# Ledger of designs, part 42: designed miniproteins, single chains, continued (3)

Each design is a single chain, and the fold is of that chain. pLDDT is the mean over its residues in the fold that is shown.

## One batch from the design tools (miniprotein)

Design m9438
Fold by ESMFold2-Fast:
Structure m9438 (fold): chain A 99 residues (1-99)
Amino acid sequence: SFPSLSELAAIPTDVLTDAIYEAVSSGLDRDGQARLLAQKLGISEADALTLLELLDSFVKPSVLAEKLGVSLGKAKRLLDAYYEAETDAGVEALKRAVL
């Protein structure tokens, strides 16, 4: 099956946030993050890449909710998971650069 971004609305918020955090905090490049996210969620790599690009675009939670067809609360939790993972990845990258 070729899942569309609309299928993300059917995936539980905790499953989405855990998968986003794991993929984005992995230290992989964007393509690697998209592959890991796709594998975790059972979606296409193209859909996973589109989701990561939307999260990285500094999109407002209301705009993300409309684009994904999810609740405002779900959109906020996806953005929070993304920014937390980006922060943690940045800290690990800094530690590796200093050591």
Scores: mean pLDDT 81

Design m9439
Fold by ESMFold2-Fast:
Structure m9439 (fold): chain A 95 residues (1-95)
Amino acid sequence: ELKELLIERAVEELLRLGGEILAEKARELMEKSSVEDVAALLGAAREGDLKALYDIFRYMKGKVEGKVTEEDREAHEKNKPLGEKTLEELLEELE
């Protein structure tokens, strides 16, 4: 339920930023990813941080494919607070 809400919000933001192809590919990855990773992707999309968005997307794809690099892990740790902030903001919106 929460993951589905995050996916729908992220798809909406990605459609605004990069169009249908990006949103479609991201939706598939988000369905196979953790709630925390989806929240981080939504946060990056909301802020228009294309570098963070790319790093998170690459990490999520690497996890699905079983090919996560050290660079991908480092970028993920740097973007972790973005997901936490997004989850807190979403929970406040739902009150």
Scores: mean pLDDT 77

Design m9440
Fold by ESMFold2-Fast:
Structure m9440 (fold): chain A 85 residues (1-85)
Amino acid sequence: QEAVDAARRAVANAETAVLLMEKAIESGDPEAVKRAIELAQKAAEDATRNAELARGVDPQTAESMREAANKAREAAKKGEEYLKK
């Protein structure tokens, strides 16, 4: 249960990081984008780690975690590309 609960929190964190990145880019504030990159990277790392822990307990939750981690990584990449403009 601990691993599944942690996985659910990590999915929520990853989704939040994606939304914060979109909002930061829309705001045009480089500081907000930098913070969103850090949050997205952390969320992706946490989601990936917890997906592995949940795989043996709840494969469906683990798959959702990996999808969330991929979205968070994409958000971080978009932020990095934005800052290079």
Scores: mean pLDDT 80

Design m9441
Fold by ESMFold2-Fast:
Structure m9441 (fold): chain A 99 residues (1-99)
Amino acid sequence: SKLEKAEEYAEKLKKAETLEEFLEYMEKIEKIILEAVREGNIETAKKIVEILEKAVREVAEKWESQGKYKWATLALMHMLAIISDAIVEARRQGLEPIK
């Protein structure tokens, strides 16, 4: 399922040691969110957004603890961009708000 795939990618995201690995799994999760929205499955999209937020915050906290403040900030900003894109797509589809 999309939810199981998102959880799998989120676990890999949490283990990312480089910005490149982080961005790879961010892109994979974004794709699943947008596919769920386009299929009208707003409940699954909301759950995946929640999984993404938790995983990214864990990665950002890890990188901050390592003194990688720029990487932590970029991770959080990229997360907000993905959530913004999902909100816009949900509105375009006439669906319930993603919160």
Scores: mean pLDDT 87

Design m9442
Fold by ESMFold2-Fast:
Structure m9442 (fold): chain A 83 residues (1-83)
Amino acid sequence: MELKTSSTPEEQEEAKAVIEEVKKKASKLNIELGGMSARDLAIAVKSAFDQSVKSGEKTTLYLGRDTKVEVEAKPEVVAAYRK
């Protein structure tokens, strides 16, 4: 339940890039994000990214029915977090 909220501006920028990439994929699939608002999607992607950084593994985010997007933190971000 405790999330590390002290993110650098650079980490926030990477999270935004991941959110933008996921939005592009969802838009291309012409899916209404499973009823999720753009805000809810951004929150979900950020949470998935944070989990990926902590675990060092990709996190699967489900959008709507049976639509999945893989969220994976860059190796350098995972290394910086664990250091």
Scores: mean pLDDT 60

Design m9443
Fold by ESMFold2-Fast:
Order: C-alpha cells, then structure tokens, then sequence
Structure m9443 (fold): chain A 90 residues (1-90)
C-alpha cells in the first residue's frame, strides 16, 4: 500500500510495532486491541495500518513467517523514515 500522506507520531508508530508483533506471535486479539488504540489516536492512518496488518496475517497464516517479518520490518522502517523526514522539514 502507498505510505500515509501524514506521518505517524512516535506513539502511533509504537502501536503499529506492537500490533505487528502480536500478529507475528499469532495473537490476533492483541493485534486488534492495539489497532483499536491506533484508530482512536490516528483515525486517518489506521486504515493503512490495518491493510498492512492483514497482509502480515495472511503470510503468517500461509506459514511464510520470514516473509511476514520482512514485510512488517519494511513497513515500520518506512513509517520511521516518514517521521524523520517530517521532523527535518523534508
């Protein structure tokens, strides 16, 4: 999915990391709890995060755990990059 137009806050990025880790551990209930908190904190970006979470979950469900980890890490690095760019005024 294309990156969010508005960079996520540090708190929002932490919730994304926690949600992705929960899915990677097979804890879909915890992932939905973190996503619900993200929806309250950043409703504009929550749909993008949900889409990435569903992609990670699909890979986990297919037994492609290494691909799921790589997708999750890549998504988080992109969000951190967007946050740094916003902080630097780029």
Amino acid sequence: APLPDTPLSDEAIRLVIEAFNAVLEGDDEKAEEYLARLQELDPANAPWVRAELERIKKLVDEGKVSEAVNLGVGAVLQLIGNRIDAELGL
Scores: mean pLDDT 81

Design m9444
Fold by ESMFold2-Fast:
Formats: C-alpha cells, sequence, structure tokens
Structure m9444 (fold): chain A 61 residues (1-61)
C-alpha cells in the first residue's frame, strides 16, 4: 500500500540520517578535517536522493 511504502521510506530515511550524525560525531572526536566531514555529508545526500527515487518509483507502480 502507499502508506506502507511511505512508512518504510521514512524509517530508512531516519536511520540513514542517524547513522550519518553518529559518523560525523565520531569524526569530530578524532579531529577530522572539514573536508572529511563534507565527504560524509555528500554521501548522505546521495543516499537520501537514491531513497527518494526508489520511493517515487514504488508509488508510480
Amino acid sequence: SPTEIEFEYTKELLQTVGDTVDRILALRKAGASDEEIEAVLKENHDKVAKLKAEYQKKLAE
């Protein structure tokens, strides 16, 4: 159902964001550069874009 598809999308989105925050906090604790943090943020943005595209495809089918 559309509701079930949205719930799974939302769950995976929240997990992805949470994992990214944890990675950034660990990197900051290790004294990582802004460039390393920016790379993690880019990876998160790319993953979120893929999740959104998959969600839209499931709704269109």
Scores: mean pLDDT 86

Design m9445
Fold by ESMFold2-Fast:
Structure m9445 (fold): chain A 66 residues (1-66)
Amino acid sequence: SNGSQLELEIYHRFDTDGDGTLDAAELAALAAAYGLSAEQIASVDRDGDGRLDAAEIVALAELLET
């Protein structure tokens, strides 16, 4: 299924291993690119595991669209 344009950009640019999740290093790069604080990233990391799954990436994209 197709995500939004922003979701596709996030996956294309930051999901370098293509596993559908973003690890801590990829999240740091994304935060720098979009001007997000570590606190904002932590707010969408519901599991607190230091990575974002597909559902959390949707929440991040919604945050960026506001």
Scores: mean pLDDT 73

Design m9446
Fold by ESMFold2-Fast:
Structure m9446 (fold): chain A 84 residues (1-84)
Amino acid sequence: GNELILRQIGLALRAIGLAIDAEKKGAEEVAKAARELARAILKSTDQKKLDTVDDYINKAEDALEKGDFDSALKYLKKGIEALK
């Protein structure tokens, strides 16, 4: 089935949502990293790497909600690195 494609789209949309929330909070570097992560997700076909990225998106979302922009940026960068 198209399960992998749907997984990629779902994760990329979550990363874009993070970018929008970060922009609204004035966290420009976090928004930039989230947009880069969304692009990297759409190029990845490795399900194990996508599972790792899902974990980092959850951690970045939690950090951003708490106003911890440094941790949010760190987790987004780790997600991007996991897809290389």
Scores: mean pLDDT 87

Design m9447
Fold by ESMFold2-Fast:
Structure m9447 (fold): chain A 95 residues (1-95)
Amino acid sequence: MVELFRERLDQVISTLPPEQQSEAQELADRFLELVERMLEIASKKPPGEQGILLGMLRHSSDHFLTLLRNGDLDSAQDLVDSLEEIVDDLEKQQS
C-alpha cells in the first residue's frame, strides 16, 4: 500500500510547476512517514480500532493527493501537521 501511494504521489508531484515540486516533495515525504507510522499503530490495535485508523488514513491520503493536484500546498501542509499531531498522540497512548 505505501509503495503504491508513493508512486501515486511521485506522479502528481511530477505534474506540478517546478517551483512547487520541492515543497510538495517535502510534504509528501512527511506524509508518507506519518502513513507508515499510522499503519504500524493500526497493526497493533484490535480489528475495530484498526478499521477506524485505516479508514482515516484512506480519507487523508485521498484528500492529500487532491490538495497536491490543485497546487494547494498551504492546505496540504495543514493536513500533514494535523495528521502528525494525531500520530504523535496515538504513539504516546501506546507508550
Scores: mean pLDDT 82

Design m9448
Fold by ESMFold2-Fast:
Structure m9448 (fold): chain A 69 residues (1-69)
Amino acid sequence: MLDANIVARAPDEETARRTAEALRKEPSVTSVLVTGRYVGVNVSGSEEEIERVLETARREGAEIVEKTV
């Protein structure tokens, strides 16, 4: 089991909020924090679960700006 911290940047605050809502639905996500256009996510799970979280953020239109494992 890995613990990861991910920061995603959205083009606007509305997209950031939608991204956060999508990420909260992922079972491996332990916390989500939104500040302006940025979405901070803590993930606890497998490498595949971390990858799914990254894919979900990108699908919503956010860019991954930081990933720490």
Scores: mean pLDDT 85

Design m9449
Fold by ESMFold2-Fast:
Structure m9449 (fold): chain A 75 residues (1-75)
Amino acid sequence: SAAERRAEQAEARLAQLTAEGDAKVAAASPEEQPKLQRERQTRVTVEQNLTLGARFEAAGDLRSAAAAERAAALL
């Protein structure tokens, strides 16, 4: 279904963001690492909530899907 495809795409995006974030932090100076870690964590958390929302939507749990979308929007 379209919701399942969106969930798969969100999971792939999350994996890519995690790998790219880890590489950027590893290449950064010690002074820049905390800032890059915070930025990476915020992006990962947003994508995790969007992925969770897509999974709940695919399962028909629209209230949980809405809660996950609101959590992502607050970040």
Scores: mean pLDDT 79

Design m9450
Fold by ESMFold2-Fast:
Parts: sequence; C-alpha cells; structure tokens
Structure m9450 (fold): chain A 67 residues (1-67)
Amino acid sequence: SSVSELYRRAAEALERGDIEGARKYITQALQQQGVSPEDAESGAKSLIAQGRERAARTARGASELAE
C-alpha cells in the first residue's frame, strides 16, 4: 500500500540520518490513515523525539502492518 511505502521510506530516511525527510514521510502516512494534518505533524515529531533508532524500528513495523 502507499502507507506501507511511506513508512518504509521514513525508516530508510531515519537510518540515513535524514530526520526532516522522515518527519515528512511519517506525516504523509498518518494523513493517509485518516489523521488530521495537525495531529499527523505532532505524531511524527513525537515519534522522532523517541530517538532515531527507535523511530526507525517503529516506522519499519508500521510499514509491515500496512501491507
């Protein structure tokens, strides 16, 4: 799914240290899942605030779940 692809790209961005790219991909994925733009941005920032490695693992899991 497009949501799975966005979370996969977010995980890859986090693994590369592209925090801003990851934030945008997570925000887009959350919006496609029906989250409002404001809540999606807050959710993406909160997830990334957990730290790069944890955020990357979470995004990978979300990608698998969205298949």
Scores: mean pLDDT 85

Design m9451
Fold by ESMFold2-Fast:
Structure m9451 (fold): chain A 95 residues (1-95)
Amino acid sequence: SEAQRLIDEAGDLVYKGYEDPAKGKEESDRTKSILQRAVDIATSPADNQLERDINLGVAEISLSVLKTTSKTLPNKEKSKELQKKIDELLELIRK
């Protein structure tokens, strides 16, 4: 899926954003997990519009927090690219 591609690309950016490969792997796995959970919540079955709006809101808050945390990535160029990938995923779930 397009969401899976964006999650994998974001994970790769996080991995490459750290000089320490062990730290890069740890933070990449954490980032991919958060992004996958946000997608799963946003795409969860909902009985009505209110439940869909709540699910989307929770996913959007999660992505916003991750975007803020992405600013702590040591490689600032990779940080900017990661922020763009998070924005792309946010637009995708807002469909």
Scores: mean pLDDT 86

Design m9452
Fold by ESMFold2-Fast:
Structure m9452 (fold): chain A 89 residues (1-89)
Amino acid sequence: FEQKLREVVEELKKKIEELLKEGKITEEEKEALLKSLENTEKALLEFIKETEDEEEKEKKIEIAKEEQESMIDMIVAINKLEKEKKPLP
C-alpha cells in the first residue's frame, strides 16, 4: 500500500514534469503542484498506518489520484484560456 502510493506519486510527478516541458504549466505552478502532491502523500501515509481496512486504503489512494489529476487538468485548461487572451464561455 505504501509502495502503491509511491508509484501513484511518481506517476503524477512525471505528468507534472511533462506538462512543464510542453509549456502547459509554469515553473511556479509545477512547484505548487509538487508541494500539494507531497502534502497529500504525507497525509495518505498517516492514513495507511492508522487504517486497518485494506479496501479503504485502496479507495483513498484512488480518490487522491483522481483529485490530483483533476487539479492538474484544471490548471492546464486555465493556462490554455489565458494564452488565447480572450474571455471564453
Scores: mean pLDDT 77

Design m9453
Fold by ESMFold2-Fast:
Structure m9453 (fold): chain A 75 residues (1-75)
Amino acid sequence: DPEKLAEAERLAAEAEAALAAKDYEKAAALALEIARLFPGTRLAATALGLVAQAYKAMGDEAKAAEYRAKAEALL
């Protein structure tokens, strides 16, 4: 679905902007939305990796490890 893909690209751009601004909670939320839109795909794996990165930056090592494992399971 091209429109669904365009929405994911918009969310990815917003997530990257949030990450650059060090708004890690917003970056994680936007990346989770991408994973929800494309469940079981490499795009979802990349998005879950961003969630893990955001949680690691926030000091939440347990959630970072959880989302890293979810991302690796899709690769």
Scores: mean pLDDT 82

Design m9454
Fold by ESMFold2-Fast:
Structure m9454 (fold): chain A 84 residues (1-84)
Amino acid sequence: DKARLIRLGASYSAAGGIWLAAGDYEHALALYRRSAQLYFQGGASDDFLQSLANQLDRLYQASTDPAIQAEAQALRQQVLERIA
């Protein structure tokens, strides 16, 4: 159900934050993508979407890889569009 999708998305988001803190930006991005997909499928509230957008901004600022930066920014924009 939708509530389970949102809880699973939150778990992926939390795991993404752990990999971000460890400096593994590719793993962090992959987990944030899974979180976003689950949040979109579950119809997550603005609080969940804003939290994920904030984590993607941190990934964007932490990474020096232009490809990671571009993908993080694009995913963040997709997440923010769902808040409107």
Scores: mean pLDDT 90

Design m9455
Fold by ESMFold2-Fast:
Formats: structure tokens, C-alpha cells, sequence
Structure m9455 (fold): chain A 80 residues (1-80)
């Protein structure tokens, strides 16, 4: 599914806020930069956003299970 830029920004902000409680400020800043690069693309899919987030989490935390975008959004909403 293709996300609108407004939906992307809302989801990205929620996820970054949630992950800031679990990751270092440097790792959060790196993810934010990756998400800002996605905003330069003509279209952003849920699958692309999910992949970028999971690839970053794997890089900074090591081996972790793939987390669905919907699960991350739910966790972020529970945090806020």
C-alpha cells in the first residue's frame, strides 16, 4: 500500500518517538535521516518504510525478529 506524505510523516514521528526510548540518540538520528531520504521519493510504500526501519534495527541492535509497521505504530501509540 502506498502512503501519503502526511501518513508517512505521522507514522515516522510516532515510531521515532517510541524508538527514542530504546535506542541511543545517535541511532535515532540515523533512522530519522534515512526516513527523510524516503520523503524525497515520488512514492513511499508501507513495505519500503517497514524494510528501512527493520534494516536499521538489525544494524544497530544485531539479530532481531522483523517487526511489522502496524505493530510498531501500536507500540508507539501505547507509549504516547
Amino acid sequence: MVLSREEFEEIAELILAYLSTHLSPEDVAELKALLEELLKEESISEETLEKVINDHLKKVTGYTNKIKLSELVEFAKEYL
Scores: mean pLDDT 75

Design m9456
Fold by ESMFold2-Fast:
Structure m9456 (fold): chain A 73 residues (1-73)
Amino acid sequence: SEELEQELIREEVILGLLKIARSALELVLARMRANNKPQSLIDQVEAAIAATDRRIAETAERIARLREEVLKS
């Protein structure tokens, strides 16, 4: 259905934005390590990457379900 197709597009946009955010956080982490920033700040960025990875996985699972529903319609 058109409603499911629109929902799929929204979730795919979200996934793209999360992947961009993850890449930006990895760059920040690399620079923090290179500049010997405090471990507490490094830990915060690593936690943010882990949280982003969980959101990516959850969003990818939603997309997989939506794709299956669109394919069946």
Scores: mean pLDDT 90

Design m9457
Fold by ESMFold2-Fast:
Structure m9457 (fold): chain A 99 residues (1-99)
Amino acid sequence: SLAQRIIQAALELKGLALEAITKSKNPEIIKLAKEVIELADELIKAAQAQDWDKVIELAQRLVEKGKKLAELLKKEDPELAEQIEKVIEEMQALIAELQ
């Protein structure tokens, strides 16, 4: 169930990052969104494998990149930024359960 919760949060972040790529013309936002998608895909694989050390490492990187993405989005799309921040908070809570 914890693995499924992590996979779900990663899938939600991936979807929001894809939305950012679709809506934004800012190359820095597009770059960060692509990095978030890549980290989310790797996190899903690690969670499926139940490699918890790798899950923690990847989730921490995803939180860092997701926070940067949300900050850049605040002026262009404050609603999308807030949605990303909410999923990041959920991811941080899930990491705390693993430690």
Scores: mean pLDDT 89

Design m9458
Fold by ESMFold2-Fast:
Structure m9458 (fold): chain A 65 residues (1-65)
Amino acid sequence: SAMEEALRKAKAKVEEALKGGEVVLRAAAHDLGLSLEEFRAMSVEERAERLVELHKEAGRDPLEI
């Protein structure tokens, strides 16, 4: 489904951010409207779902992530 594809892409972006170290993690948390502590407390799945939701709130197709 389109949602499953969007979540897969979002998860890949979250996983790549985790490999980039603390600076990249802080940037990712800020983009999601979260503190670094809140971002780290979330699962990869929760972070991916929030990314998809924010993309939808921006009025864009989540598949364009």
Scores: mean pLDDT 71

Design m9459
Fold by ESMFold2-Fast:
Structure m9459 (fold): chain A 87 residues (1-87)
Amino acid sequence: SLEEIRKIIEDTILDLQEESGSTKINIEELAEAIAKAIKEKLGVEIPKDFLVEVLKEFDEDGDGFIDLAKTSALEVAKAVVDALKKL
């Protein structure tokens, strides 16, 4: 379901933040991690390039990172789910 996808994305963002010890998450790394997590948990393939384009909306600094101090894992996850609904 879209709610399961949202939770997987949110958990993936929080896991990457915990592993890095940083509020900044690399967009390419996050897109790859999200695609892998959704494929492994739900058997659904989402193109990495699609995820990168959605996640770039949160790149306020233009540095290729999402700053979780300026947004939230939930807000980012909801944006990805909303983009998937439009496919």
Scores: mean pLDDT 83

Design m9460
Fold by ESMFold2-Fast:
Structure m9460 (fold): chain A 75 residues (1-75)
Amino acid sequence: MEEALELARELGRAAARGDLERAEALLEQLKPLMLKLSKEQRAEVLIEALRAIAEEDPSLREAMEARIAEIRKLA
């Protein structure tokens, strides 16, 4: 779980910066970890990535917060 959360944070930061090569590499590392997680744990990992995007690019904060609220409502 913790490893997946850390990779999600790095993925979010890379995506927000437009570093597609790094984002793709991090996503490939995250995929096998996600397969071992519950639905609820996968939601937390996705929320962590969205939070990292908002932290790296504040202009996306409102959009990311809205998406996080939707994900939490479905949990």
Scores: mean pLDDT 81

Design m9461
Fold by ESMFold2-Fast:
Structure m9461 (fold): chain A 114 residues (1-114)
Amino acid sequence: SELAEKGAEEALEGAREARKGAESGKGEEAARGAQEAARGAGEADNAALQSGTKEDMELSAEGAEEAARAASEAFKAAGKAGGRLEISRAGGGAVGAGGSAQTAARLAGREPAL
């Protein structure tokens, strides 16, 4: 579960940076945060799948749900700024984190909070 906890923590930190970048109008920072959040969510999901515990699946789902919300905010900020690469990175982060959230939530026996 240490790997699931680490991945979830990285997802939450990336989400915080994505939201901070979006709020400050820094599209590149927001997009980078969204990518970090999605990576952390994916790592937590993989660790939860390996452990097979409901606790790790819930940690993964919560991290991925927050990552998906923050990446969505980063995507909107990047869209307003008009950066093609930033839009692509933040959008990819939102899709990736959203997918992890759905998978982990279903494995934990609940609907994703998206």
Scores: mean pLDDT 81

Design m9462
Fold by ESMFold2-Fast:
Structure m9462 (fold): chain A 63 residues (1-63)
Amino acid sequence: SASEEAGRLAREIKALGEGDRELGERLAQALKDAGAPSLADAVLRTIAAGGDAREQLRAAGGW
């Protein structure tokens, strides 16, 4: 389901380290495609600022 796919993608993003920006951007696009565009936008903003996307996902509640 879209919810299960979004959960899988969120776990992959949480595992990303510094330097995985391009992969993080691709995973964010997949989040949009899976029906979580607000989470994808938050992740992209965090990556663009050089921050930890995992913290942004935790702050969004439930990922």
Scores: mean pLDDT 63

Design m9463
Fold by ESMFold2-Fast:
Structure m9463 (fold): chain A 59 residues (1-59)
Amino acid sequence: DIPDPFDPERKNVLESRYFEEPVIGAVSGEPITHGLYSSKTKKVLSGADVAEILREELS
């Protein structure tokens, strides 16, 4: 399970989802047909988007 980067408490987890129509990624701005969904913010991320956010959190 991947922690939701949009949850400040890190208690929510991202859900793997397939989309019938591409959804614009919240970080990359690119179309995603299979991505990670934040139920808290209703945002979609690719695996690369999540990795980049988590990398920046360690600044």
Scores: mean pLDDT 72

Design m9464
Fold by ESMFold2-Fast:
Structure m9464 (fold): chain A 84 residues (1-84)
Amino acid sequence: DVDAEISRLLARFAAAIAAGDFEAAAEEARRLRRLLESLGWERMAEEARELERAARAKDAEAARRELLEVEIELGLRHMQEALS
């Protein structure tokens, strides 16, 4: 289940940011980006790249803002699937 894998990676990213483990957060964001690229989800892959960038910069505020954007985009995809 791709949605479950994406949710797991986002949860690990959030936990790493909360713990101040920016290296772990960057690795989880990189895994998410690779997964999204393999699916052809280019917009979400770019958002995942911004998660990795925020983690590399050790910017917890930017990381949380970008995480919210990814979560919103995922929610919109789920709504679009439900309506199709």
Scores: mean pLDDT 84

Design m9465
Fold by ESMFold2-Fast:
Structure m9465 (fold): chain A 94 residues (1-94)
Amino acid sequence: MDRVRQTVEEIRRLVAAGRGEEAARLVLESALNLEDQEQVRELLYEAMEIAAEHPDPEVRRRVLEAVIEGALNSLEDATTATGISLRAIGLLLD
């Protein structure tokens, strides 16, 4: 959990700075490097919530697209991957 928390804090910092591309890359790299599926799920949910709260639509789009890609490529449970992807798509359409 500590590694996920540190990564989430870095994502929050990058998003707050308007560094959406760097936040998106960190989400994808971290999802690939985490061996625990629960940690991948937690990372993607936290990144999605952080992105949803940001006022810049371009920062939101970049991070939410990374959450969708991370869910589809790094989650083994198809139901969980689909659920996260659909939620992120819903946030992109708002």
Scores: mean pLDDT 84

Design m9466
Fold by ESMFold2-Fast:
Structure m9466 (fold): chain A 61 residues (1-61)
Amino acid sequence: SLAERAAQVLLEEGLLDAANVEAVRRHLETEGSEEEILTVARIAAHAHGRDPEALVERILE
């Protein structure tokens, strides 16, 4: 799912703690629309000095 890919990419980029991956994935899968999931990823990337659009492209692969 998009939520699973987003949580995994955030973990691999160091933007999400491994202990929280399953909780975040479940939350995004249950309550987040595709637009909301990608918006959360963009915000996380920007907050950590990463390129938001490069992160989104990686999630959408």
Scores: mean pLDDT 78

Design m9467
Fold by ESMFold2-Fast:
Order: sequence, then structure tokens, then C-alpha cells
Structure m9467 (fold): chain A 94 residues (1-94)
Amino acid sequence: SMEHEELRRVTEESVRRLDELGREVREEAEKVSPKLANRAEARLGASAGLARMAGSVGLLGTPEDAREMTELVRRVTRQGEEEARRLLEEFRKE
């Protein structure tokens, strides 16, 4: 269905975006501490994992399930982006 196609696209885009943000945050965190870099990467990796899991669940369900999971993927991505922004501000402030 179109809902399943949109879920697949949104999930792929979200995981790619969160992985990119994880790399950016790691680079800035490494300027402060390698331990902070590992912690920041783990948090953003968890968000990417949640997005991938929601995508997988929705693709196995009905078109309505796919729509619900698409909204969840978008929410998880937005939360990850907001966390990355906050972390970047903190690391650049030091």
C-alpha cells in the first residue's frame, strides 16, 4: 500500500539522518572527551534503533498500522534531532 511505501521511505530517511547526527555529535564531543563522545553516540544510536523497529513493525501490519508507525518514526526522529542540537550546544559552549 502507499502507507507501507511511505513508512519504508520515512524509516530509511530517519535512520540515515540520525546516523549522520550521531557522527556530528561524536566529532564535537571528542574535542571535549572521548567518554562523552561514546555516550552521545549511544543515545542517538538508540533513537535510530527505535525508528528501525517501528518501521519493521509497521511494515508487517495493516495500512493503518503503517500510518501509525510512520508518525512514531517521525516523532522519534524529531526527538533525536532536538537531543543532538542540545548536545552540540553544550559541547560547543565548553
Scores: mean pLDDT 84

Design m9468
Fold by ESMFold2-Fast:
Structure m9468 (fold): chain A 60 residues (1-60)
Amino acid sequence: MAEEARRAARDAELSRRTKEFNEKVQKLYDEGKFDEASKLVSEYITELNRERRRRAAEER
């Protein structure tokens, strides 16, 4: 019950970071820095996977 409020707060933070991430990726595409954009995407996916693993460990 209280955990739902915590998850909502985490989701809001992730949403904010996702928007900022998308803006950075868009700027890199606009500058033609595709390699850098690819690295940002890879790091973002790694963070998502880490969050999923952390939640799985917390629930298990």
Scores: mean pLDDT 74

Design m9469
Fold by ESMFold2-Fast:
Structure m9469 (fold): chain A 70 residues (1-70)
Amino acid sequence: SAAEIGREAREEAVERLMEEFGLSREQAEEALTLSTAEEIAKKLGISLSNAKRIMRILREIEREGVRRVL
């Protein structure tokens, strides 16, 4: 994907995770590097339910980013 569009989508994801889950910027950025809800829950010390919500948000933002490229 284009670095510019990917950067914008990641920044939106970071802001959303900080606002909705009370994560620090560092925790939100770490969540973006993880591929499963279980890994997010373990790494960030949050519930699996919250980790699954994070994955849903990331999926929605990724879908929107792909739409902007295509």
Scores: mean pLDDT 75

Design m9470
Fold by ESMFold2-Fast:
Parts: C-alpha cells; sequence; structure tokens
Structure m9470 (fold): chain A 120 residues (1-120)
C-alpha cells in the first residue's frame, strides 16, 4: 500500500527536525565562523520549509510544497558548501560526519515532499 500525502509529509517533517538538531550541534561544535554562518542559513531555510510543509498538509496548496522544495534545495546547497569547507580546513571527522548526515536527511526529506506533490 502506497503511503498517503499526510504520511509522506509527516515523515519529511521528522527528518527536517533531525536535520535542524544536527545543524545546531554543528554550530555549537565548530570554531569556523564560515561553517557556523552556513549552518545558520540551513536552519533558517529548513525552518521556512517546515512552515510551508505544515501549510501544505493543512490546506493542500501545492505552491507551498513547491516553495518548500526550493528552500530544501538551497539548504542542501549550503550544507554541501559547509561540507567542502570542513574537509578543506581538516575539521574533526565527527563534525564532517554530522554535516554529511544532515545533508542526507535533507535529501531524504526532499524526496518525500516530491512524492507527496506527485500524489496530490
Amino acid sequence: MEPSIEELIDKALELLRKAEELANEIIEESENPEIVELMAEVQRLVGEARLKLNTFKDTGNKEDAEEALKLLEEAIEKGKEALELAKKENEPEELIEKIEEMIKLLEEAKELVKKALELS
């Protein structure tokens, strides 16, 4: 049985909450101000995406889901920029792994939102 739109969005929101938690941990652990700034942007973009997804869940307005996808794409781009910077600066492996996990969660959430939009 295929998951419902609501189940897909609820799962995406769960993954986005975990990504925000990882971004906050990276901010607290990193001494690199550029990585901190990129993670702050990821948190802002993910927060906006979550608001749009909650509106989509409540109203079925596809434009909110489409805007959430764009916000998630921007967040993934910022995460990848932070990952490349962390690798160049030889940041601790644990910090690099947290950035990679955050990006993975964002990409998984994006795929779920895309599936929900295809079903709507």
Scores: mean pLDDT 89

Design m9471
Fold by ESMFold2-Fast:
Structure m9471 (fold): chain A 81 residues (1-81)
Amino acid sequence: MVVTKLEVQGNKVVVTGEKFSDLKANPALRFNGKHQVGLTQVNDTQFVSDAALPKGKGEVTVIGEGKDGKLVKSNAFNFDY
């Protein structure tokens, strides 16, 4: 699973990437390893956050459960909002 782009659109974050089919359940966006918001899949390459992320700079990672219930995660992506 690879995140290629992160965009703030209004009060939501749009995550673009590849291999999101690796996620089977509970997709979330994690900010600096501590803050987490849920994600809703809108198409094969995009998720939208269910809430606004904290303002500031840091790294985000898409996380969730894979086919076996095991944690899967993307690359880290730099964020400044």
Scores: mean pLDDT 77

Design m9472
Fold by ESMFold2-Fast:
Structure m9472 (fold): chain A 65 residues (1-65)
Amino acid sequence: MEIEAEATRGLLLMMAAVDKGLELREEGDSLVLTAEERTPLVEIAEKVLREYGKLEGKKVEVRYK
């Protein structure tokens, strides 16, 4: 739903701002999260991003440098 999607997007932006090296990008029908390595914060961001992806009908991909 629109309200839930907006709240989830806000949370993702806040988490990306807190963790150094986190980059969130939309590539066509996919949401891509890039990080230097797998940390607990990246795992939380991935879970939140997957929830957002379900609401928007998008796939989620996690990449490491």
Scores: mean pLDDT 68

